# Designed miniproteins, single chains: the designs that were tried, part 100

Each design is a single chain, and the fold is of that chain. pLDDT is the mean over its residues in the fold that is shown.

## One batch from the design tools (miniprotein)

Design m3487
Fold by ESMFold2-Fast:
Structure m3487 (fold): chain A 114 residues (1-114)
Amino acid sequence: MMQLTQSPAKVTVKVGGSATLLGTASEDISDAGVLWFQQKPGQGRQGLGALGPDGTVLLSPEYQGRLTLQRLSPTTVSATLSNLTLEDTGTYTFVLVRGDEIVEGQGTELTVVE
């Protein structure tokens, strides 16, 4: 059974800083789509970006220039969010999609402080 682990579990960064979040799969995910979601307290999940198995990279227009999504290895993906604001505080989750199989990471809790 494919598993996805995110690191770090929690991170605190000052306004204007950057955070890098990693997702590591138990299997090769070169053929899988990767989705990246943000969930703020009291709100539903918002998709911020996607990596296609064909090399396609899609980023939310609001996060273009601040968000980098990359495949670092056959099992590892990264999301780097730069120029952080207080509004970026929330839980960030990687979701893997391979055919009819969907695997969600446990999420990373990002707190942005002044």
Scores: mean pLDDT 85

Design m3488
Fold by ESMFold2-Fast:
Structure m3488 (fold): chain A 75 residues (1-75)
Amino acid sequence: MVNSLEELIEKARELADRYGFPLTLLAVKDGKVVASETVNSYEDIDSKVKNLVDKAKSKKYDFPLILIGFKDGRF
């Protein structure tokens, strides 16, 4: 499945609904964490997910990406 920036933003919103803030987002490619961002509000989701994708691409990792989210103290 080819994902997109919009699909990753939607997934980040779902993670925010489950875990709340602050929310740590990890971009994973080929079993490696290639970028990370912390989101502090719904207003920040779009910009933070875009930054996450831009960081991954700067390291030569493009779509598809796996997005993992968690809040501190859950694992």
Scores: mean pLDDT 79

Design m3489
Fold by ESMFold2-Fast:
Structure m3489 (fold): chain A 70 residues (1-70)
Amino acid sequence: MSEEELQREIDEAMVLLGISVLESALSRNQTPSSPEVQRLVDQAREALDAGKIDEAMRLVREAIRIDQSS
């Protein structure tokens, strides 16, 4: 396996884990930033479904940043 192929698999797993954690947090706690976090999670799922792993990862990181700052 190439380093690029391995990194892609790691990135896909990290995106899926990040989405799961964020959705769990959103279902338990509602904050003023929750709608923005939900929007980014939805966009990350769409990007992942489209095979845009780098975009999905960027969206998950942004959602985590907003969630942690609220």
Scores: mean pLDDT 78

Design m3490
Fold by ESMFold2-Fast:
Structure m3490 (fold): chain A 97 residues (1-97)
Amino acid sequence: SAARRRREALLRLVGAVIAVIASTDPSVSEEEAIAAVEALLEAARELAEATEDREEARRELEFAAKVLEKVKPYLSPKAQEAAERAIEELRRLAEEL
């Protein structure tokens, strides 16, 4: 069902947000931090696709972009570049809704 798909996508987004925040820890590898950023982008895309209301889907994509903007200063240089690309893609997806 649509409701079940959306709930599963929301749970994935929450997990991805936690993983990205955890990636600000210096002990986390650059590869793990990049993977966390990419997972957040994927989770946000899946949630937006599962969301029937376009304005709600736009807010969900914008929320993910804001999380990455707040986290970006605390990431390693290559993970910051990955975050910048993800922010641009999230904003592009929101504009195309």
Scores: mean pLDDT 88

Design m3491
Fold by ESMFold2-Fast:
Structure m3491 (fold): chain A 55 residues (1-55)
Amino acid sequence: HMKYKSPLTGKETESGEEFIDLEIDAALQELGIEVPPDATLAEKVRRVAEAFAAK
């Protein structure tokens, strides 16, 4: 299918950018990282990268 499906949440989207945002949001929740509800995708990505680098 042409739909993007998150392996972390099982949700589907038809937009690549929306798929990435959903994946990053799921990763943030799994890592226990809190972000503002209006945080940009770039800010979310940065926080996930920092969590991985800190391991």
Scores: mean pLDDT 67

Design m3492
Fold by ESMFold2-Fast:
Structure m3492 (fold): chain A 73 residues (1-73)
Amino acid sequence: SPAEQRVREEIELGSFETFVAMWLWMLRQGKITPDEAIALINKAYEEVAPHLSPARQAALRAQLQRTVAAIRR
């Protein structure tokens, strides 16, 4: 159902956001490099994206691109 799909998308996005926050914390602590953080975030996106609607996938990809650009500044 649309409601079940919406709940699934929120769980997938919440999981992604939690892992990204953890990796950004590790990056600030010097526990991982910028390249390692980018690789982990890209891998997480590839795992989450197939479970999202096309519109949510496009929005997440745009968010990913902004996050990667911020790490590389």
Scores: mean pLDDT 88

Design m3493
Fold by ESMFold2-Fast:
Structure m3493 (fold): chain A 102 residues (1-102)
Amino acid sequence: GGADVLRAGRRAVEGALRYLREGEKSRSESLIALGSAEGMVLIARGVGKTAGELDEEAREAADRAIEILGKGLETIENSDLSDEEARELAIEAVERALEALE
């Protein structure tokens, strides 16, 4: 089903969460974690769409995760946040994206 197609994207989001929770992170490291997670979900969504394996529910889940991660990335990029504030926002965005992906 659609969950299998998004597995790589979900694993990337889970990886980003682990990375962000491991000690101190710079603002740049938080941006890389968010961008990498968003990129992998976007690739998984594209592959699933091309293969005809992405049903509407899986597509909506992927779109929601991409929106959450992209908004987090944009907020950190466009705001004068400290390393700690950027990390906290990135963790929140990744947790919400992971929830959207089930």
Scores: mean pLDDT 83

Design m3494
Fold by ESMFold2-Fast:
Structure m3494 (fold): chain A 100 residues (1-100)
Amino acid sequence: VEEAERLLAQGRYDEAARLYEKKADEFVSQGNYVEAARYYALSAVAYAQAGDIEKANEMLKKALDYARKASDTITPEEAARLVGLILRAIGEIIDVELKK
């Protein structure tokens, strides 16, 4: 998390996105779908900031898929945080596409 945040602060969005994606994959392997969805959403935001809209959309789809798998265990607070990240990812994708 701290390493990815450091990369974001340096504008190294693609590297940060890959670290978040790797962390999400680790949570999937652990059966922790709530954290997997969260880290895929963080990865989507970072890929969008890097201008990699194809990867951002792929990560956003995974965030939604794992959020759905977590629906029986996710708390309202976790769900609110995840919705916030998903909306942020969508906003970044729109911003990049509009600016081209």
Scores: mean pLDDT 83

Design m3495
Fold by ESMFold2-Fast:
Structure m3495 (fold): chain A 81 residues (1-81)
Amino acid sequence: MLSREEVLALLREIEEVVMQWIEGKISWEEAEKRIKELVAKLDEKLQKIVEEMMKRIKESEDPEEIRRIALEAAFRIVQLL
């Protein structure tokens, strides 16, 4: 299993991918691919939280709401560590 520090590093990488998508630097398709590659390293319980986050992000058109969704998912994951 990944350490707490390794999970937090992966969450930071996921946040950076989401930010690059919000800034128009990458497409959603590229962002989704990169996030899926990162979450494949997490256990099933943490993967479900990230999958829920991605669904909520896709349904949102507000960059501030997208950032909030990502932070809420990160907080939920940290509470499970």
Scores: mean pLDDT 76

Design m3496
Fold by ESMFold2-Fast:
Structure m3496 (fold): chain A 108 residues (1-108)
Amino acid sequence: MKEEIRKSTLELVGQALRIMASTQSLPEDKQQQANELVLQGLRHASKGDDAAEEGNYDEALKHYDEAIKSLEQLAALLREEGNDEGKESAEAMKETVERRKKLIEKEK
């Protein structure tokens, strides 16, 4: 479990950096919105991980759901702006959080 979470955290950070690099071609307002959604997704995923470590699985699931929502909004924004690379990276981040959510659901 710890090794899998560590590996998936590196995947999340890598995908976030790819999104931020790909959004440099977007209008400033859209770039700011995309970056905010990335940071919201990462913050909620991190809070979910902290809650899971403390055994607070209901709080962890709530934070993972918020992270998934932020990443869905990000993917929709990037698709609308024609940023296919950023969209795919946002979808990959969402899938990583969904896998973490399933691991916590299995522990219950």
Scores: mean pLDDT 82

Design m3497
Fold by ESMFold2-Fast:
Structure m3497 (fold): chain A 92 residues (1-92)
Amino acid sequence: MSKKTVEELLDLLDEVARLTGSEEIRQIRRLVEQAAKDGNNISLLQQAGDRLVRIRRELEARGDEEATRLVTEALEQLSRVIVEAIIEQGMK
């Protein structure tokens, strides 16, 4: 749906990293950045999504509602990027 969602996703991941101090989030941010640099590499974007789902569950278990909300928004934006990349690149 939203184009340029990669930039918004990176911004959201930066906010999560800022709030949580999580190096895992920063690692995921680098994966998304690398995927964008590689022409929206879908495999790298999917790997970032898998890692974000795990972190979201950890944040939910911890009761960190603010960070959980931001990670959820990042996952929604990542999903849009992946769907649009699949359509535009003709990948499944």
Scores: mean pLDDT 78

Design m3498
Fold by ESMFold2-Fast:
Structure m3498 (fold): chain A 83 residues (1-83)
Amino acid sequence: DEWKKYLKKAEEAAKNNDPRVDEYAYKALEATPEKDKEKVREEIKAIIRDAAARQGFEVSDEDIDKVVEALEKRVEAEKKAAE
C-alpha cells in the first residue's frame, strides 16, 4: 500500500513540475516488496520520462535507466545501513 501511495505522488509531482519526483520515486522503491519491484521500476521509468518531456527534454532509455539504477542503489545502501 505504501509504495502505491508514493508512486501516485511521483506521478502528480511530475505533472506539476515538482522537484520531489525523485524523492517520491525513491520512497516508492523503498516500500516495494520484491515481487513487485520490476513493475514499480517500469512505472518509475515512465514517470521520469514524462517529467523530462514536460520540462522540454528528450531523454534516452539509457539515461532513464541510469536514474532508476541510482535510486535503486540508494535504497539498497540505506536498507543495508538500517539492518
Scores: mean pLDDT 79

Design m3499
Fold by ESMFold2-Fast:
Structure m3499 (fold): chain A 84 residues (1-84)
Amino acid sequence: GLEEVAKKNVAEAEKAGREDAKAAVEALLTIVYGDDEERRKAVETLIESLAKAGQVLSEEEREEVIRKVLENADLIREVAEASL
């Protein structure tokens, strides 16, 4: 399933020295399969990565995105699994 694919991608990224790709895959895996606290931290990590790419969110926008991800965690998991 998606979790096994993500684990393989993390291992390959680590072997290739692609720490940024590894961190992104681990954050996405945490959003799909983690608990609410882990999901919040993973979304914050992705928002920080977007800020480095020039996509800066306000603190209010950041909290709104985190809230929506947490409220829709089951749907996100279902859609992610259905997409494989």
Scores: mean pLDDT 70

Design m3500
Fold by ESMFold2-Fast:
Structure m3500 (fold): chain A 79 residues (1-79)
Amino acid sequence: GLEEAAYELAVAASNGDRQKADEAAERFTKLAAEKGIDPELARNIARAVVRAVRDHGVSPEGGAKAALTLANDAIAEAK
């Protein structure tokens, strides 16, 4: 589900695995869009999480939590 996709994205970003991060970002974007989030917003959330974890030392757990918080907020706004 979306929680697993967010965690996979954050873990891939922490490992510097660009291919796995791109695949996880696409999966996260697809699952988020299926829940009513705008696809461009979902991609921006994924990119922000990758940047925070890879470049700014945010933990995988912290990155996944941030992605889920932003996604849940977007779902609530979409109604």
Scores: mean pLDDT 82

Design m3501
Fold by ESMFold2-Fast:
Structure m3501 (fold): chain A 74 residues (1-74)
Amino acid sequence: SSKVEELLQRLRDALSPQVGEGVAEEIEASLRLSVEQGFGVDVLRRMAQAFEERGLTGSAEAAREAARGLEELE
């Protein structure tokens, strides 16, 4: 789905400032597989919690927004 690709791209761009481009690309690749397997929303919610616990508030917000967007596509 082009909407899923747009969502993953937006998430990668939002994460890059705090985690770096390489890590953001790895997260995008792993999330693509999780979305294909039906676990995308669950993985994004867990990711948001992990970012929040590490004080990466912007990354946590981006992951929550991505989870919300993905739910709207189902």
Scores: mean pLDDT 84

Design m3502
Fold by ESMFold2-Fast:
Structure m3502 (fold): chain A 112 residues (1-112)
Amino acid sequence: NPRDIEIFDKIVEKLGVKGALTPEQRKAAEEAAAKVPFIKRLADTYGISPLEAAALFLYTYFSPETGEGIKLLFDREYKELLEALKGHGGAVAETLARILNIPQEVRDKYGL
């Protein structure tokens, strides 16, 4: 779907903009995301970075249209990614939640 590609491109651009993450935070986040086997496979499949693959996965996981089905199938993968991202002080997980416009009550429920 061309619209989904456009939304993904906007998320990727926001991750690359000044003030989203420092170069050091981005490097640590890329390394953390790459340690999650599912995210590494997703990154390799789409030819994108591990952090970009993590953002794509979180976008799909919290989608109003597909999120219920994705949560049932990928709860383990979500928890593995969340643990990896929070290992670096939580700033990456909080930044991704903000970029994806995830409401505070949803963040609290899912540990973002």
Scores: mean pLDDT 72

Design m3503
Fold by ESMFold2-Fast:
Structure m3503 (fold): chain A 69 residues (1-69)
Amino acid sequence: EEEKVRKLAEGLRQLADEFPEDAETLRNAAGRAYVSSYQKALEYARDAAEQVSPETAEKIRKLIEEVEK
């Protein structure tokens, strides 16, 4: 599950570069995800999706779907 955690955390960091208005929330979520279990990393990503703009939230949900494959 280390690869899935890394992919999720890196994806969140990339979204922070694309959406500067949500960057702090996304970088915080990525940092927490990187040092967490896969289950906790998913929780941090989903929590971030509830706190950001609808456009950014949709990108987070798509990232989660891609990682869970």
Scores: mean pLDDT 82

Design m3504
Fold by ESMFold2-Fast:
Structure m3504 (fold): chain A 119 residues (1-119)
Amino acid sequence: MSEEEVREELRRLAEDYLRAAEKYLERGDLKSAAYNALLALVYAEATEDEELARRARELLQQLIKQGVKIEELLEIVREIKEQIRRDLERASRRNTLMYEALRRLLEAADRVEEELENL
């Protein structure tokens, strides 16, 4: 698997999470929508996809306006970050592409957490 193939897969996951978030929002499941929107943002930031990140941020702003608390978003992003840390800890350093992808996801999650803390 190439670095380009890994980046493309992460972009597809970001799109899938964004679509899931939109579907949960349509059903009024704000917590599941928030979880999937934060995953979409983390994956979009990790791949430097500015358009996907913008769409995810717009959806998060909509969720906040509908009553999702910043504290709830912080709890979710910290949960995502912890899961990425566990995956990174278990990842083989010999699988360099997977290790680098997880490291980028963790750095992206850190940036998203900082962004939410400054709201």
Scores: mean pLDDT 87

Design m3505
Fold by ESMFold2-Fast:
Parts: structure tokens; C-alpha cells; sequence
Structure m3505 (fold): chain A 60 residues (1-60)
């Protein structure tokens, strides 16, 4: 089985002063280390999509 980045927490959404949404999640990398990833976008869905793209890039 190929090691993958796995989410260890639910995404947390916050809104900044500019009205943008930041999605934050903690993931476990294939080498066993944990990393906190964040993505900012105009909507919560767009922020989540950007966050998922980061996870896929780390898993490739």
C-alpha cells in the first residue's frame, strides 16, 4: 500500500478582516510527521477545494 497524506482533524473555517475564508486542517504526512495546512478563498467551498488540492499535491 502506498503511504498517503491523511487528515487527522476536521477542517476549521475562519473569516479574515477582508471577508475571505481560511480553511485549516492538520494532516499526517507519509513519513509520519504532522503538518497544518491552510488555504484562503472567497468562499468556504473554494477554501476547502484549495486545501484538498494541497493534500493531493503532498500525496502525489
Amino acid sequence: PKPKVVATSEPVFTRDAAGRYTATITVQLPDGTKETLSATAATPLAALEALVAQIKALSA
Scores: mean pLDDT 76

Design m3506
Fold by ESMFold2-Fast:
Structure m3506 (fold): chain A 57 residues (1-57)
Amino acid sequence: GPLPSAEETARNAEIVRLTNEIIEGGKYDEAKERLRELFGDEVAEAVIQAAKILREM
């Protein structure tokens, strides 16, 4: 399939990095609100759900 752009890849990496840092501190609500503000509700929910799944593996 088509590869994401370098800019999109960098944005996704930054989202994951910031989310992991905030979640590690136990600040799920803060992480969700920040992601929602930057990228919208759907992206925020998807990232938080993915992070929760990874932690339960």
Scores: mean pLDDT 70

Design m3507
Fold by ESMFold2-Fast:
Structure m3507 (fold): chain A 57 residues (1-57)
Amino acid sequence: SSKLAELEKEIAKIDAELARLAGDDSLDAQIQRAFLRMRKTVLLKEKKKLKEEIKKA
């Protein structure tokens, strides 16, 4: 579905942001990485749920 593609794009965007921050040891970068990792976990859970719903339909 289009929503699955959107979730995959958001996850890829977060991975790119995490890669950009990988060499930054500042407190701000550490906080941003923690936030991005948490957001990615939520999106991965939504993607898994959506895939299961598609299988049930």
Scores: mean pLDDT 83

Design m3508
Fold by ESMFold2-Fast:
Structure m3508 (fold): chain A 75 residues (1-75)
Amino acid sequence: SVEDLEAVLATLPDEARVPLLVEALGSKDEAVREKALEELRRLAPTHRELLAREFARVQDRLDAETRARVEAILA
């Protein structure tokens, strides 16, 4: 759930949040995926290389729409 994701994120520094948020993009819960995209968009300006690296590891498991949205964040 979004609440569970937010609870875990609250325990982590921004750098550690990026891998967790990237994994959350694969969630079956649309609200969890939207929350992950929102947070990644905020973190991208300061953690772009880390986001690109973590995204590359999971991109084959993501749907095409979610992949395109992350690619737009990285552009």
Scores: mean pLDDT 86

Design m3509
Fold by ESMFold2-Fast:
Structure m3509 (fold): chain A 64 residues (1-64)
Amino acid sequence: MGGIVGAKGMSEEEALKRAEELARREGMKGAAVVKGRNEQEAIDKALEYLKEHPDLAVAAIPTG
């Protein structure tokens, strides 16, 4: 089953490593990072991505 990790204040590399750790811990197929200009946009994009890839851990980074 997939999951979403909030990555506020993290770099893309840091966010990806956090998602990869979650993926390994929970037996997910892999990890991805999505960006949004605010927390709501980042989470919305992560949820959209997770619908296409239900077995991934997705890190959501607000950049604004």
Scores: mean pLDDT 80

Design m3510
Fold by ESMFold2-Fast:
Order: sequence, then C-alpha cells, then structure tokens
Structure m3510 (fold): chain A 95 residues (1-95)
Amino acid sequence: MKKELEEARKIVETELPEEVKELALKLIEHIEKYLETKDKEHLIEAARLRIEVLRKLNLSDISEEDRKILEEAHLRLVEGADQEKVLEEVKKKLA
C-alpha cells in the first residue's frame, strides 16, 4: 500500500494539470493518514477529494448533477450506511 501511494504521488506530480495536482496530493495525504490513524474522517475527506479531482479532469461522461448524487452516495457508504439502501436511492435519482 505505501509503495503504491508513493507511485500515485509521482504520477500526480508529473502527469496531472496544476489545478488538480493540489487536490490529488491532498487525497493521497488523507489516505496515508487513514492508514496510520484508522480515523474514518480522513477516509471521508479522501472520497470527497477523489470526486472533485474526477470532476475537474472531466474524465467521465457523467453530468454534474449525477456526480453530486454519486459523491453523496460514496460518502454515505464510507460512513457505514446500508449499501443496498444507498444503491436503491442512487438508482432512483439517476433513472
């Protein structure tokens, strides 16, 4: 895991645009802190930053509204919400 995070950090610093680099580096830092502390707050922040990075890179055909729905679902799942209930709510909002 630590070696994979170090490689991810190098890729971020060399391959991503400047406006996204800072967010992606913060994402990696929160994952590293979660691995060291097991504090779920760092995992929640990492999830939030991941969605922000994907949004700014425009790497998906998903609309901004759909991305917000997926971001909220991801955060709820990370917080330990029922997976089936969250998935059914997402299906209804995206349909």
Scores: mean pLDDT 68

Design m3511
Fold by ESMFold2-Fast:
Structure m3511 (fold): chain A 75 residues (1-75)
Amino acid sequence: SAAQEEADRRLGRRLARRYIDEVKSLLKTITDPEEREEGLKVIRDELNRQIEAAKKTSPALAEELQRALDEIDSL
């Protein structure tokens, strides 16, 4: 339904913002390149797992999470 699609999009945007904020916090707080790479890998792996799960039930949620991953990859 349109209501479910909008709810999934809002959830996706909320989750996307949390992941982006987490990455920005990590990049601001951790200056060591190895620790940064480790932290980014953990966040990317979690986000990728959520995208794959979302693809099965909610294209709208998966799309918002993919946008977050694309933004993180540009940081």
Scores: mean pLDDT 88

Design m3512
Fold by ESMFold2-Fast:
Structure m3512 (fold): chain A 91 residues (1-91)
Amino acid sequence: TAEEKVKLRKQAWEALDKGDAETLATVLKEAISIFQLEKYKDYPPLRFAAIILYTIEVGSVPEEGLALLTFVGRKEPPKYVKTLEKAAALL
């Protein structure tokens, strides 16, 4: 539902802001089910995690190469990328 999507977006960014990779991994797993993203699981872990996070933020699957651009314009992009890498390892 639209309410579930808003909740996931909030939880994902709160986990990223706190550097909480374990909570982020849990949110990403929920998003895989809600957005039907299982077909992308054969991508490298960081790319798969980035596709999931982009889909949470934008509401649609990214075009090739754009997934990590979700961090463009954020105050601390390197922190977010490191947290996403750690969460990807838990997927």
Scores: mean pLDDT 76

Design m3513
Fold by ESMFold2-Fast:
Structure m3513 (fold): chain A 74 residues (1-74)
Amino acid sequence: SPEEKVREAVSRIEQAVRDGNPDAVREAATELVRLLKEHEVDPVLAISVQMLLLALSFEHPGARDALLEAARAI
């Protein structure tokens, strides 16, 4: 389902952040935004994802720009 693909993309972002890999964060965040734009997803899920990206951007300065760009695109 689109919701499962979104959860998988979120997991990839969280892993890339833990790995300290900003390029992987950017790639995963770009894919997440693409999935949310191409599929009609539950608005509550979309808001939850946006809030998670904002939280991660405050906790991980090295990934901030990519995460904030993704949050703004949702």
Scores: mean pLDDT 81

Design m3514
Fold by ESMFold2-Fast:
Structure m3514 (fold): chain A 101 residues (1-101)
Amino acid sequence: SEKDIEIVREMFEELVRASAAMERLSPEEQFRLARELIEWLREKAKELSPESQKIVENLIEALEEAIRSGDPKKVRLAVETSASLLAMYYVVLKRELENEK
């Protein structure tokens, strides 16, 4: 749907921005930003279709696992990977919309 496309675009753009910011942050600030991202993604996901929501929920779980590891490198990698996965999903959603509408 067009709504899913717009929300997923907003999500990956925010994750890209966060990933760039992480290089300038202390480990403690990186964990704080990652937790803020999780809460923001969770809130935004409520507006998504069930299929898109499930994808975002999987990314949230990966981010939460990275935070639990206590390793800032894993947190940065999880944010970067999540951004890339959502960017790819955005392309899939756009193609599906173009093929059906």
Scores: mean pLDDT 87

Design m3515
Fold by ESMFold2-Fast:
Structure m3515 (fold): chain A 80 residues (1-80)
Amino acid sequence: MEETRREAIEHLKRAIEALEQGNYEEAVKHFERASEIARTDPRLRGVAEAAELAAKYAKDGNIPQALKFARTGLRLAERL
């Protein structure tokens, strides 16, 4: 679990940085990877869902919502 959680956190942090830099394509890739990793652990289900929603909003160009869900996912992962 710890390694899965750590990898998900790393991808969420990179995705948030990419969003803040305006690199939305890179952000989406990192959110999708975080979601895939988090889905392998039932304890990280909320993280996976938040990352998937962040990717969806980033694809739609809704960056404020993408950041909101990205930060939610990161917070959930860090509290585990």
Scores: mean pLDDT 86

Design m3516
Fold by ESMFold2-Fast:
Structure m3516 (fold): chain A 58 residues (1-58)
Amino acid sequence: MKEAEKYFRKGLEAADRGDWDTAVKYYAKAMKIALENGDWDRHREIARDLERRVARHG
């Protein structure tokens, strides 16, 4: 699995468990990797998921 995809999946799994500290760390890592690779679509996808989940829980 690509690194960005791997960390995004870990973030999703942590968020589903309610482990926000871990979820945010993995989302941030996935977003950074996507941005470093110039993958704006992936970065946007991760950012939108994070925004929706933060709005729901925070």
Scores: mean pLDDT 77

Design m3517
Fold by ESMFold2-Fast:
Structure m3517 (fold): chain A 60 residues (1-60)
Amino acid sequence: MVEELAKELDGKSHVEAAKVINSRPDVEVVDAERVGNKLILTLADKSDPSKQAKVTVSLE
């Protein structure tokens, strides 16, 4: 689940990514790291927090 979501969000704007993530009550953002004009988010499955995926979204 979170791995598939991360692939769908990869390269999207942070606004688009936030809308999708906020629509998913089963997903949590557990970490956020800024690298220049990009944001690297670590997504976790709320039902199984050991399942995590990283996605890079744009701040521009």
Scores: mean pLDDT 80

Design m3518
Fold by ESMFold2-Fast:
Structure m3518 (fold): chain A 87 residues (1-87)
Amino acid sequence: SDQRLLESLWDTLETLIKRAAELGVKEVTVEIGPSVDQDTLDRIRRLFESHGIKLVLRDGPKSTDEYSLLSEMIRSLSEKIQEELKK
């Protein structure tokens, strides 16, 4: 439980959500496994909604925790941002 790492992941996620919204990204899809708590999912959903991005969560076989979920979302957003920057 590295609280500093977790805070850094949340800050990075917020920064990327804002950039994606500014670039016109409307939807992000992420695969999640079991073990993510509802409070974490609700917090993430609120962040995306506040910037007008639709979050689609799909069930996957891979187990996820808060760190893994945040990392996967950062990856997905980074890919979307790079795609928009190439246009």
Scores: mean pLDDT 78

Design m3519
Fold by ESMFold2-Fast:
Structure m3519 (fold): chain A 110 residues (1-110)
Amino acid sequence: MLSVREIAEGLAESLGLVDVETLLETEKEVVMEGVNKETGKRYRIIVTEGEAPEPDPNATIKEIALSATTGEARVYDPSLDDLPEDIREAAILLAEAVYSSVLKELRKKA
């Protein structure tokens, strides 16, 4: 099984993040921030053992939270807050499904 750090690094690489900084590292949780090199947008990645944590609803940058154990993904994207609720919810569900699939692929390679 991949460690929370290996999952976070793999997701950051899959997202094309540069200038990646580790903000928190424990045996059960890693928090990283990086900048997407194509768009210049900043992303926060949170990987935990157990249940995926709820993203911070006051976040100013996109947050992606993953469970290393269950493969569940939770996403908050403040750029979507101005969209109609139904479209925002659909976009979040699609993003969560994509990140869960990325995590599943990372686990298969280990």
Scores: mean pLDDT 78

Design m3520
Fold by ESMFold2-Fast:
Structure m3520 (fold): chain A 104 residues (1-104)
Amino acid sequence: MSIADIARQKLIAELEKLLPKVDEELARLLRELIEALRANDGEAASEAFLRIAELDPELALEIMDLMEKYSLPLLGALKRIIEESEDERLRERAREILEKFGFE
């Protein structure tokens, strides 16, 4: 198992812990994100994360903190937040994570 595979498994486990703490619609989107991560489907992961960010910016910030903690920045998701999110806090946090991991 690669370091990236271990990081993905840790992120997935943390996202699964969030499922009982959110409403049914957010739980559905979290499951979509989890399944996209298991499939290594970056486009599906980015779409699910953007929809989570639109419904619950605080949950999106928590997920971004988990990306940083486990050193797994979801590049497509973070770039889409910078380009498409109306929430400046989310855009600023996404930029901070991308810069920290050597991306612009």
Scores: mean pLDDT 85

Design m3521
Fold by ESMFold2-Fast:
Structure m3521 (fold): chain A 65 residues (1-65)
Amino acid sequence: MEEMRLLVAAVAVTLAQRYGKGELERIGDRYHVTFYAETKEQEEKLKEIKEWLEKQGIDAEIHLL
């Protein structure tokens, strides 16, 4: 299950590059994704990805630059 979550997180970060920048890291036994948005429109798109990741058990946060 954990390897599947890593793959899911990596794919999400790659997709999010179209809307900003993403970083993936492992904190203990959890995966954490940080998104950076340059516009409010990008932030809204990244929020949808964030909600999906959280439902998969992956912590995510978004920073508006």
Scores: mean pLDDT 73

